# Designs tried in a protein design run: designed miniproteins, single chains, continued (4). Part 65

Each design is a single chain, and the fold is of that chain. pLDDT is the mean over its residues in the fold that is shown.

## One batch from the design tools (miniprotein)

Design m14238
Fold by ESMFold2-Fast:
Structure m14238 (fold): chain A 73 residues (1-73)
Amino acid sequence: SNADHVVRSLDAAGLSDEQRRQVLRQLVEGTPDLTEEEKEMIFKAIEKGVDYRTVAEFIFEHKSPEEIEEYLK
């Protein structure tokens, strides 16, 4: 999947946790298929320290806003 590809690329690059978060934020901003509501919820997940693999799934597998919100409870 696209999420798996991104995760493997981040792992191979040897990025710090902060660098990984920055890349994920840029991917959220640059993904045209995401609504503003979805972007806000994914940014909240990143700030809350949700695992970067799960965040990649939110971006590329297009989890509903309701699914993301349930995960953050």
Scores: mean pLDDT 79

Design m14239
Fold by ESMFold2-Fast:
Structure m14239 (fold): chain A 98 residues (1-98)
Amino acid sequence: SLEAEVEARLEELAEQTRQDALAAAPASASPEAIEKAVEAARKGAIDGFRTGDQQQMDKALNEAAQTLSALSPEAAAAFGRGAARMRRAALEGRRRLE
């Protein structure tokens, strides 16, 4: 289904974002903290797609970005690129269902 296709794409983008953020982070940054922040963003994007609640999705993505900025500016930059892709995919997926 289109819904399953969009959710699979969001999962792929979240996994790529996790890998990019971890790769960008210095060895001193906690991998567990980075993974937790990206997981919160993944849930936010999928929930935003499912519900159409763009405000709650943007809140989750912004909170993850703030957490990562405190841990590593490099991880936050990589995350920002991934979050933009996730947000776009969720919004376009939602539009296709309407």
Scores: mean pLDDT 89

Design m14240
Fold by ESMFold2-Fast:
Structure m14240 (fold): chain A 66 residues (1-66)
Amino acid sequence: SLIITSASVQGNNIHVSASQDIGYALYQDGKLVSQGNLQAGDNSIALPGSGDYLLQAGTSSQQLSA
């Protein structure tokens, strides 16, 4: 099953829903720009700026534009 169940950009944050507790990594142009832990349910990840991002948690990934 999907680990990232939904993800969207809201203001200067990614609002992400996860099916389980798991570590995440956020990439921009192949570079790690943020990492941390997601909790099962709703999470918020601060964005460093506008651009295209790849959010990865386990085998689940989501492309996002801010």
Scores: mean pLDDT 84

Design m14241
Fold by ESMFold2-Fast:
Structure m14241 (fold): chain A 100 residues (1-100)
Amino acid sequence: SPLLRLHLRDLPPGEALSDAELEALVAEVRALLAARGAPLPSDEEARELIEAASKYMSAPLFLARMRWVGDLLEAHGLPFGLEDALVTPEGLELYLAAAS
């Protein structure tokens, strides 16, 4: 799995993010979306998504998944949005099947 090959600091799922960690993740999410030409979310929209995702996965895993989903969607010629960062592997497979 691409996620298993990433050398990121891993925080346990459900850990509270510090303000500094949250701000760094908001900036990284916005940078990833900008690099793909996607519409930029507000800082609040990005923050809400990251906080929601933190209930299910660590912040480094969320960011790695967002990069992975973006790369996968780009390979299929599909648009990448902020909402796609929360897609499970199963949900992403269903989305790609429906979009193909």
Scores: mean pLDDT 60

Design m14242
Fold by ESMFold2-Fast:
Structure m14242 (fold): chain A 89 residues (1-89)
Amino acid sequence: MEPIEKLIKKLEELLENEPDETVRKWLEYAIELAKKAKEEGAEPEVAEELLKELPEAIAYLLEHRDDPEVREEADRLAAATEAARAAAA
């Protein structure tokens, strides 16, 4: 599978097993961004960076889901991912 497709599947698996609605919302947003990147033909280098950063951030979110700082990190990650896509276009 292409790296971006592997990321999407991993995020979808995390979403299916996540009971916290706030964390599910962040996972849904990450999946949306990854699917958008795949559709628009993001460069392989960008997909590789997303694969490296997103899984670690998601793992952190799952560990600290009730922490307000976790929500701030999720928002920053989402903004950074969108900015990276805009720069690649």
Scores: mean pLDDT 65

Design m14243
Fold by ESMFold2-Fast:
Structure m14243 (fold): chain A 100 residues (1-100)
Amino acid sequence: MERREELLERARELAREAGLSEEEIERLLEAVEEMIDRYGLEFVEQYLAALEVELKLKKGEEPSAEEIEKSIAFMQTVFGLSEEEARERLERAKKLAKER
């Protein structure tokens, strides 16, 4: 399977789990394709992995410690967040799980 197509399908599935409409999913996929073209496949794999961790927390699922640490490292490197800011972002996702 082509790596680009696998990443786009993963992004689509994560967006559906997040409760996005088909129109919002199409916009997200366009953004993901632009990210692949600008930053490369490896960057987008890391980005989708970080989103998956946030979605697991929003669903009340517990990500592994390794997944959480990788998500924090990605947010620090790519979004310029401090470790504290990255952890606060994940804690907000976890709080959303209590709101259904």
Scores: mean pLDDT 75

Design m14244
Fold by ESMFold2-Fast:
Structure m14244 (fold): chain A 65 residues (1-65)
Amino acid sequence: DVTDGVARIAVGSFETALKNAPPTQDFVDTMRRTLDLLRAQGASEEEIRRMEELVREAERAVAAA
């Protein structure tokens, strides 16, 4: 499914970004908007859950900085 394919690429890209640099608030905002878009496009529950976990991780990292 194209939507799930796009979701997997987005999740992988954000995982890689979080691994290589501390997240900024703008980065977290981009992740949240991507999550909202994936929900609206009907991405699978598995991909939504993975993205939600990444958003929470990024939000905690920003709050700790």
Scores: mean pLDDT 80

Design m14245
Fold by ESMFold2-Fast:
Structure m14245 (fold): chain A 69 residues (1-69)
Amino acid sequence: TIDNLNQQINDLNKKIDDLNDTKKYVESLSGTMPPDSLKTSLGYLDNEITNLQNQKNNLTNQKNNIQNS
């Protein structure tokens, strides 16, 4: 169970890192991308990152509960 949770947490960390890298790339397009498009893209990425962080927090809490039981 702990190994499965660690695997899922690691997978979420990779997805979060990939989205943060994508966000940095999109931010680098400031001045070349229309401002509204930039804001929309960054908003989408922020929402996805937040959703994945919430999933990671839930899995981390499950792991902590198992380890402390």
Scores: mean pLDDT 84

Design m14246
Fold by ESMFold2-Fast:
Structure m14246 (fold): chain A 70 residues (1-70)
Amino acid sequence: SKAEENFNKAVEKLNEALEKLGLKPLSEAEKEALWASLKAQNAGKELEVAEKALKDFEKIDEALEKELAA
């Protein structure tokens, strides 16, 4: 699905950011748990879940860069 594809792309970008920071990337189990959590919050709105996942990962990446710069 498009929602799952968008979520997978967001996780790939987050894992790239984590690797650049020397942090452990998300495991498949952690990825599945996060996806299940997002689906539970928006069970009837898969597209909205995918968009939220992308925005949330962008915010996490920004927050991680800010925290490391501090």
Scores: mean pLDDT 71

Design m14247
Fold by ESMFold2-Fast:
Structure m14247 (fold): chain A 66 residues (1-66)
Amino acid sequence: GNKEKALELTKKALERAVEAGITSEESAETVLKNLNRTTLLTAKHELEKAGDLESAELLEKAISLL
């Protein structure tokens, strides 16, 4: 997989979610420090529940690259 591209997509998704007030900067940093399929899948589901489908799609793409 392409871990560097997965990291960039994850950063973009989390930056958008923080700006939208859906997640905290602290939670976003925790996801970035634990970049793996389980962590990203959990974050994706939380974004989907919050209604941020676009950021969730970015995380789905990141998961596919791991």
Scores: mean pLDDT 83

Design m14248
Fold by ESMFold2-Fast:
Structure m14248 (fold): chain A 93 residues (1-93)
Amino acid sequence: SSLVEKALELVRQAIEYAKQGDAEKAVDLLNEALRLLESDPSVPKEVILEVEILLGLMGIALGVGKVTGDDKFAAEQIAKLGEEILKLVEEVL
């Protein structure tokens, strides 16, 4: 699917931004990837739910970073969670 292929590219870009410490840009790109996956009827609902859960965990990591000032922790967690989303998206390609 062209939508899944575009989502995969956005996930890869998000992981690179997170590795560079830009956690907020990474989450923005991953939310766009989720929107593309939701727009493709061939993507299983279980995969959409798993991606939503991982994005929820990223929101928690960003919140922890803001409260503690540990931006590195937030970025590292988002990169790790982004790699899990990458695996899920590759399985439905």
Scores: mean pLDDT 88

Design m14249
Fold by ESMFold2-Fast:
Structure m14249 (fold): chain A 71 residues (1-71)
Amino acid sequence: SPEEQERQKRAEELSRQGEELYRRGVELRAEGRRADATVSRDIGDRLYAEADRLGQQARQLAQQVQELLEK
């Protein structure tokens, strides 16, 4: 459904943003900016967790729709 597709796309976008923040954290740590690196990773962790949650919800909705169509 469109709702399932929207949740999956949002999960993919958040995962991509989390990856970018993780890469930035590595760069900041290499520059000796440890506090900024920690903040970047913490935000990345939260985005990854939200992406996983949305991805799981999208898969559950897809399964429920399939079960309804199968009688």
Scores: mean pLDDT 76

Design m14250
Fold by ESMFold2-Fast:
Structure m14250 (fold): chain A 82 residues (1-82)
Amino acid sequence: GRPVTVTLTLPDGSQVTLTLEAPATIEQIAQKIADALGIPREEVLKVLREAGIDLSAQVPPEHLADAARVILELLREAGLIP
């Protein structure tokens, strides 16, 4: 894979920076977000499974930032982040 660095701005104005190898699965992106936010990985994966997200879906480098943003939105709706 190729390393890709993504910086995301959370709704509260805080920023999180992720380094991922691309292409990455939704599960791999979710695990990196969990680690960056200090949330248990299983809690993040549970939220995505309950939302009907395919954790095995592969995300190309150009879509990693968008996929990470969608995951953050789902975590916010679940109350795991502000």
Scores: mean pLDDT 80

Design m14251
Fold by ESMFold2-Fast:
Structure m14251 (fold): chain A 100 residues (1-100)
Amino acid sequence: MEEVREKALKEGDELAREIENRMLEKGFSISEAFITAFKVRAAIEALVDRLVEAGVSPEEFERAVQEIKERLLNAEFNSPYEAINIAAETAREVLDRVLA
């Protein structure tokens, strides 16, 4: 679990950095881009912590993180609010499914 958790958090950091770059490319301020990335990362970290507490398998854990990454990277978002909402909703849906 430690290695899987560390890998998931690293992938979350990479995803947050990609979202920050996309916000900057769209003309948002450095502060707005940073806060957006921070909130997306926070949603991923919260999901990771909940999955660890629930004792899900490493395979299910990795699948959950990958689903969030794929949804965010393939989504078109034109605002910080859209990116944050996609991250939060995807994390909630994944948690509801995995913990059901």
Scores: mean pLDDT 78

Design m14252
Fold by ESMFold2-Fast:
Structure m14252 (fold): chain A 112 residues (1-112)
Amino acid sequence: MIPRAALEAEVAAAMGRLVVGVVTTTTGDKRIAEAYDRGYAEGLAEGEAELPRLADPEAAARRVAEETRRLSLELLEAAEAGDKEKTIELAYELGKAAGRAEALARGLIAAA
């Protein structure tokens, strides 16, 4: 049976990607998407490397899903406020969290 924590992490990562896409298109600022992509690559690699060392991968996936959801909301708030620098910084952090969430989710699904 696929762990619910893996599905929650995948959903959180997908929502984060959607939020970045919408914000990038609406603002016309490609640096937002570029920052997310950089973070995502780093987060994916970090999650892949971390997975074999985790005592509780499901708990880790749930925590990263929660962080990814929080960062998605913070990104929307920064974009609405017109804070371009903070929006770019949050896009990088969201990418990193989303990449890590996706890596942990895929690892959990593969182990099931």
Scores: mean pLDDT 88

Design m14253
Fold by ESMFold2-Fast:
Structure m14253 (fold): chain A 89 residues (1-89)
Amino acid sequence: SELLEKVRADGYALGYALGYALGRRLIERDHVAVDDIRARGEALIAQGRALLARAAANGWDLRDTVLGPFLIGLGEGLLAAADEYLAAS
């Protein structure tokens, strides 16, 4: 389904952009430990994967099909911000 693929891609892209911006803010302004940001990013990716697996098993419920990729993107964005900060340190 073209709509399904677009919904997944758009959800991921939005999640990633927000996760990256949030991760940078939490590290640079709020002084959250990088390991805590990484743990949260990994947890969000695991949650998003579980929602996508549920969507696939249950006929692609729109909520899980949108939210799953969004949470994966959000988590990967957080990890990217953490990795960039460590590389700059």
Scores: mean pLDDT 86

Design m14254
Fold by ESMFold2-Fast:
Structure m14254 (fold): chain A 105 residues (1-105)
Amino acid sequence: SDAEITSSLVNDLTNAIAKNDSASLHSIGIQLGHLLDLGKADVVTTVLDTTEPQLTLPSLQELIGGMLTYFALKRADTATLDALVEAEQASSLSEALASLRTLIS
């Protein structure tokens, strides 16, 4: 169920952030990209909103890197890839989150 997926991802993401686990953050990013591709923007938004107090700019950049990996492999349109690159290159957490939320909405 979407609730079970959301809870699992929130737990995994919170743990990856706490451990500064770049590989796990990237893997979770790939999963978030896949969920967006499936039309599950609500799940992705809930995961990000729930974990926002623990998110750092480096951890969010790793998540976006995973999303970029997913969408590049799926040959997503240039606008989607450009938006993700812009979010990853942001100089602040708030700027990166705002860019990512705009893409998701």
Scores: mean pLDDT 88

Design m14255
Fold by ESMFold2-Fast:
Structure m14255 (fold): chain A 107 residues (1-107)
Amino acid sequence: SMEKQQVLQELAKQLELAAFYAGMAASFSLYNKDVSDTYLLLAKKYLEKARELAKKAGMEEVERLVEQALELVNQALESTDPQKRAELAQQAADLVGKARKLVEKEL
């Protein structure tokens, strides 16, 4: 349906933003904690929106990948080790990239 296509387009957009901000968080982790934390919180916001859209679209694998990425973002926010934070943020970005590819196959 046209409604399903609109949900998939919005899902892809939220995943793109989540991946971008998670990647930025990883890049800034060693240089500026406050900036990295801001990007992690933005990634979390977009991932929470993506989770709701994935559920509405019935894309169970995308929902699962987004939930795993949310867990990694939360772990990064709680970590005091800049290298561990960067690794967790990058792993989240990679999972979101996989989720985005699954959505793009349905467009």
Scores: mean pLDDT 91

Design m14256
Fold by ESMFold2-Fast:
Structure m14256 (fold): chain A 80 residues (1-80)
Amino acid sequence: MTEEEMKKIDEEIIEEVKKAFTSEASEAERERARALFEQALAEGLAKSKPEDQPVIDRTLAVIEEVEEYFLSNLARELPE
């Protein structure tokens, strides 16, 4: 996987995550977005070279941090 290919995957994943967490998307639509995100990551990892692993690790860390941020904010709005 090249740096350009990884950047494109990052942009597509970020766009899908943003749509899932910042839109009035239904629970089903959010679950679908997560499934697409996981599939895109699996495909990226399958095509990666060992030399690309640091870039992949960084991208995964950023995505995980963004997801945790939105999940944490959503959890704060749950009725007790």
Scores: mean pLDDT 60

Design m14257
Fold by ESMFold2-Fast:
Structure m14257 (fold): chain A 76 residues (1-76)
Amino acid sequence: MIVSPIGRELADQFIKKFGLKLSEKERESLAFFFDEWLALGFPKSKDELKEGLVEYGLSEEVAEKIAELIYHYLRA
């Protein structure tokens, strides 16, 4: 599957903003999540964010950390 340029750019910007150290596979998973978010709309809870990230292939620990950051980023 090919990630869109927008999803990849958003993932890269998010990683840089929060200083995250992700594997290439985890970065692709995050980019797929952003593509899905742009298509279907944003999950309304941190738990939904975490579940979505885990389904896209992130570990539970990494998914929880990223979901927390995204949730707080949207509240700012």
Scores: mean pLDDT 72

Design m14258
Fold by ESMFold2-Fast:
Structure m14258 (fold): chain A 73 residues (1-73)
Amino acid sequence: MITLESGRKLVEVLQKHFGLSDEAIIGLLEASIAKGRAGGLVRAAAELIGLDGRNNEIGLEAAKAALEVLRSK
C-alpha cells in the first residue's frame, strides 16, 4: 500500500536529491499519471525510498501520493 508518507518521501527525494522545484515535480507527476506510465525520475526516486520502481503500478501510485502531498501542503 502506498501511503502519504511514501508520497512525502518521494517529493523530498525529487527536491533534495534531484534538485527539482515543486512546480517541476507537479508537472513531472501529472505527465506520468496522464500517460499511465511512471517517468524515469519518478521510478528512480521510488527506488531510492525503497519501493519497486520497476513496477509501473507502484510507480504510478507513488506519483499519485506525491501529487496529493503537494496539493494538500
Scores: mean pLDDT 82

Design m14259
Fold by ESMFold2-Fast:
Structure m14259 (fold): chain A 67 residues (1-67)
Amino acid sequence: SAEALERAELLGIALAMEQGIPLDLALIREVAAAHPDASKEELARALAERMPGARVEVAVEIARRMA
């Protein structure tokens, strides 16, 4: 469900912050704004190029919701 995905996203962000794993929200917003009609695969590719080693799956979901 959408609620379960939202809970998983928030948990992922909380865990990343707790463990010091960087999630650059400003960068995620920049990529989302540059690719407003992008598919999940296109967003994942763009985000992986800008944030190597980050939690790309979480970043993609955040970008999709920053519309």
Scores: mean pLDDT 64

Design m14260
Fold by ESMFold2-Fast:
Formats: C-alpha cells, sequence, structure tokens
Structure m14260 (fold): chain A 73 residues (1-73)
C-alpha cells in the first residue's frame, strides 16, 4: 500500500521518541522524513526514509530502528 508524507514523518517522530530521543531530535526526524517521502510512497520507502530521517536528525541506530518498524506498520 501507499503512505502519506505526513504519516511517514509522524512514524519517524514517534519512533525517535520511543527510542529515547529528545523532542527536538524527534521534530527534526519528522521534517527530514517528510522531505524524503512523497505522498503515495510505498511502505518500504516510507520505512527506509523514517530510519534515514531519524539518523540524520542525530538519533541513535536503536532509535532509527524503532522509526523503521513504526513506519513499516
Amino acid sequence: GSVSSEGAGAAARAGALAGGASEEQAKRAYDITKSLTPDGASRELAAKAAREGALEAGASERQANVAYQLAGI
């Protein structure tokens, strides 16, 4: 199925926070992930974008993996 840019960004933010990232890191993960994920993107692309966005925002690999899992749901 396809996902929204907003949905992918929200998953990246939620994953970062669940992994223990700060609110500022989570917001940055949201913004970066939205820029990487066009509306109508595949769930796989959204999950990869969420992970990449979290890492670029300064989140740990553990936090990025949580973002990946949440976006893949």
Scores: mean pLDDT 79

Design m14261
Fold by ESMFold2-Fast:
Structure m14261 (fold): chain A 94 residues (1-94)
Amino acid sequence: EVARRDLEEIRAQIERALAEHPDEPLLFTLASPVPEEIEGLRELARELEETHGIEVIELPEGMSPAQAREAEAALLAEIAAGQPSKFLVAHLGA
């Protein structure tokens, strides 16, 4: 299991950014190739989705670099368009 204090620190940083930028588009990224960290980060992402309405996008395990770039480019295009959207991209697994 991931150290609980590290997950709480990540959560606090995300919640602070949301509070400081309520009307701005924000993109958060959670990434870990470490199997022991994956479930803790997945649970954190789900909790943020439920408590703050963040749209969570989990990239599939084994996704090619080209597919990952396409997914990120779509989100960046929405941010560039000035939409007040909050996104969290989870790239879990090496």
Scores: mean pLDDT 69

Design m14262
Fold by ESMFold2-Fast:
Formats: C-alpha cells, structure tokens, sequence
Structure m14262 (fold): chain A 90 residues (1-90)
C-alpha cells in the first residue's frame, strides 16, 4: 500500500516536471518524462511495485541532474523531488 502511494506521488512530480520542461521549450525531455510515467503506470497495473519504486528513484535522480543543468526550472519542484526521494529511501 505505501509503495503504491509513493509511486503515485512520483508520477505527479514527473508530470509537473514534464509540463515545466515544455514551458521552457525542452519537448524532448518532456517526452522522456512522459515515457517514464507510462512505464510506472504499467508497473503498478502489473503489481510490480519493487520494480516501479526503483524506476521512480532512477527517474527522479535523472530529473535532479537535469535541474542542476537547468536551474531556471521550478526551484519548488526540485525541493519536492528531494523530499520524495528521502521518503522512498526510508
């Protein structure tokens, strides 16, 4: 139950990041995030929660790396991602 909730929170964060990437003209990165969201949704539907958690961590870490190179993307969203990664690592 808790793992599913964490993955759903990750999907929401990735969706916000995809919208921000499009706002700043990075359509390629936005599409990459959308593919990640679809993989997470598919994993939940198949009951592969451990796989989905590891995939979510990987996607969130990649997103933090993107923000380090693109600091104009929402600072609030970066903080939300860092907090979510801390919860997932508990």
Amino acid sequence: MEKKKLIEEAINVLKKASEEARKYGDEGFARALERGIELLKNAIEQGKYDYAVELAKSLLRSLLKYFDHNPKVSPELKAEIEKLLEKIDE
Scores: mean pLDDT 79

Design m14263
Fold by ESMFold2-Fast:
Structure m14263 (fold): chain A 95 residues (1-95)
Amino acid sequence: MSKEELERILEKIKSSPLYERFLNAVAGAIAGIEKGGVEAINILKQMYDEGILSKEEFGLILKDLILSARGNNEKFVELVKKLAEEYGIDLSKIK
């Protein structure tokens, strides 16, 4: 995964009024806060449904969240994997 691709996706998200809420939710989820994990999933669904994220960009964010949360919040990792399955995103194909 290129740092440059993630930075481009984050610049797209910064234009959304959901951006600050998303960052706070993700920080809480990575820290093991269950409410933060659920909120992060709901915000990601909204960003994708509103067309802020493409399917490919959505998959890249989901993969990054799994890598960041594994070992700290396995419940959040499971929620992210379920979200990918729900939207038909194959995380194994995302580099």
Scores: mean pLDDT 75

Design m14264
Fold by ESMFold2-Fast:
Structure m14264 (fold): chain A 87 residues (1-87)
Amino acid sequence: SRAKAIELERKAVGYALEKENLDEAVRDLVEAVILAREETSQSAFAATLLNRYLNAKAWKYFDEAVKYALEGKEELARKYLEKALKE
């Protein structure tokens, strides 16, 4: 649901800002992107989520993660979100 996706976004943002529990932030971002796939602007939602807290260098991996999440390939989406956050 949208409400759950927003809650996970807020939680993931908190972890990213504190630079703690980065693995949990990645898990929450993957779940938020997958939930947001039911929204008309799921790509924009996910892009806004990461763009606020990651540099432009990570953007390439983020695009790939969103693509896989929209295709239902959760493991690949997770892998590329991890790459984006580690940049």
Scores: mean pLDDT 57

Design m14265
Fold by ESMFold2-Fast:
Structure m14265 (fold): chain A 69 residues (1-69)
Amino acid sequence: MKVEGSGNLGLSAAASAAVAAGGAAGPTSRVKIEEQTPTFARASAEGAGGRAEAEATADGSVKAVGEIA
């Protein structure tokens, strides 16, 4: 099975969520991959003061949402 770009996009979404949550919630944040496939990825990140969640699909769409407490 050969997939190019989509796999990297899924991983990139998780990294993007981690960066967003880390920046917002502070340097001490944890990232959890809730679901990951070659065509879809969803990740969440939590810090002492905030959370972020991101998902990406092979359709070329990406969505990220963050909440600061």
Scores: mean pLDDT 56

Design m14266
Fold by ESMFold2-Fast:
Order: structure tokens, then sequence, then C-alpha cells
Structure m14266 (fold): chain A 67 residues (1-67)
């Protein structure tokens, strides 16, 4: 399902932040969007899930870079 694919993408991006704390928010967004480009259009509920997940990853990346 698209939701399962979104969750998997978020988990993989979190791992990429752990492996490379210097990764930019722009690069993370680009990698996430490239994965989503192969999926059908998101429902409003899936879009909300995406927006919340991406915001959490952006905050996590900022936290890791501040260390």
Amino acid sequence: SPREALLKALQELAKEIDDNPDISVEELRKRFEERLAKLPPLTPEEQAFYDRGLASLERYAEYKRAQ
C-alpha cells in the first residue's frame, strides 16, 4: 500500500540521517520524492501522513547536525 511504502521510505531516510548527519534537508526531500514518484497519487490521508513524517525527519536531521 502507499502508506506502507511511505513508512518504509521514512524509516530508510532516518537510517540515512544516522549514517550521514551532514545530509541536507533538500537532499532528503529529493530522495523521498524520487521514491514517491513511482507510486500512484496519494489520498488526502496519505498526504497528511507524508507531511507529518517528513517534518519529523527534518527535525531529526537538524537535531543530529547540532551534535
Scores: mean pLDDT 75

Design m14267
Fold by ESMFold2-Fast:
Structure m14267 (fold): chain A 91 residues (1-91)
Amino acid sequence: SARSLEERKKRLEKSREIAREIGREMANGLKIGEELYEELKKKGVGDEEEMLKLTEKKLEEKGINEKEKSFALTQVWIEHRKDKKLEEKKK
C-alpha cells in the first residue's frame, strides 16, 4: 500500500533526525563533563562524591539541560575512576 510505504519512510526520516539530535546532546554533555573534570582536578578535588556534587552545582549555574547534565555527570565519574585506576597501576 502506497500510504503505508510513505508513513514508513516518514517514520524512518524522523527516527534519523531524533538519533542525530540525541547524538549531539550526548557529545555536548560528555565534552562539558570532561572540561569540568579537568577544572575540578586542577582545584585539588580528589573525592568522588565531592567532585560529583560540585559538577552538578556548576552544571546548574551554567543552565545545562537535564539530558546534557546526565551525560556530563557520567563523564566526570568515568574520568575520576580512570585516573584512580591509573594511579593504582603505577604503584
Scores: mean pLDDT 82

Design m14268
Fold by ESMFold2-Fast:
Structure m14268 (fold): chain A 87 residues (1-87)
Amino acid sequence: MKAKEELERLLREALEKVRASDDPDAAERAAILERALAAVPEIEDEGVLESLREAVEEFLAAPSRRTALAIETEVGIALLVRGVRKV
């Protein structure tokens, strides 16, 4: 699915930027992005994929603790929806 490929590309770009960063929260932000990247193949809902993509795009535009935590929140929602919708 093209949406998953684009989201994985954006997440890898965000990870590279975070790993090159001197931010004190760089390791925490990298962990959030790595968890998001691992979750993408398990997401089947297009709306959830779009919400996660928007969170990643916001992080890329304005990297901060808030935008990183927004990605973590969307990953949590995505994994919850995955579990419920497989019934």
Scores: mean pLDDT 76

Design m14269
Fold by ESMFold2-Fast:
Structure m14269 (fold): chain A 83 residues (1-83)
Amino acid sequence: SIKAQYEAEMDEEIEYTLKQLEEDNVPESLLEEFRRKAESYRAKAREQLAATDDPVEQDMILGSFVMALAALRQGVIRESERL
């Protein structure tokens, strides 16, 4: 289904971001925090997608997820730079 495709895209974004953070030598403790929070964001987005069949709302949900993931990445990088 289209919702399964959105879920796959969210999973790919998490894995891609995690790989980039690992290549940037972010500490494992911050990588674990990233994984935990990213999975929380994914779970919320999945629940929101399950509640709507409106393609405009689906695009907004995915967009919000991508923005939240980008903000999380920036936060983790800032935290790493303080160490």
Scores: mean pLDDT 85

Design m14270
Fold by ESMFold2-Fast:
Structure m14270 (fold): chain A 94 residues (1-94)
Amino acid sequence: NEELGQLVLDYGQRLAALVEPVDPELAKRILELGQKAADALRAGDLASAAKYLKELVDTIEEAMRLLEEKGEDDLLQQVRQALRDDTQELNALL
C-alpha cells in the first residue's frame, strides 16, 4: 500500500501541474484528491481510497474535456502520456 500510495501521490502532482496553467482550481482539486487517496492507501482504508480514486478519475476526465474544449492539444497529449506512464508503473507493481 505504501508504494501504491506514493504512485497515486506522484500521479496527482504531475496531472495537477499540467492542468494548473488552464484551471488552477481544478489543478488544486486533483492535487487534493491524489493526496487523500494516497493517505487512505497508506492507512489501509480501502473504502476511502476507492472513493477518492473515483473522484480523482472523474476530475481528470473533466480536466481532459476542458483542455480539449480550450484547444490545449499539447497539454492534453501530455496528460494522456502521463496516464499511460502511470498505468505502466501500476502494472509493474501488480
Scores: mean pLDDT 80

Design m14271
Fold by ESMFold2-Fast:
Structure m14271 (fold): chain A 73 residues (1-73)
Amino acid sequence: IFKDVADAAAKAAEKNGLKDAAKYFKLSAKKFSQGNKKDGFKYMKLGEKAIKQKATDDQKKAIAAAVQAVGKA
């Protein structure tokens, strides 16, 4: 579940040209797949921070929508 959310966030960040955020979300997904929730959430927070610093409001909304769609399923 958490891995799928992180994978969706990584793909959305890549589609929006946010390279650093995408890398952090990929690391988060890897850590969740290893059962390391502490590092998984740590990298999720770093990805979110990169989005806040670099993304436009429209890019932020697009990424949030992609993550929420996975969480609803």
Scores: mean pLDDT 77

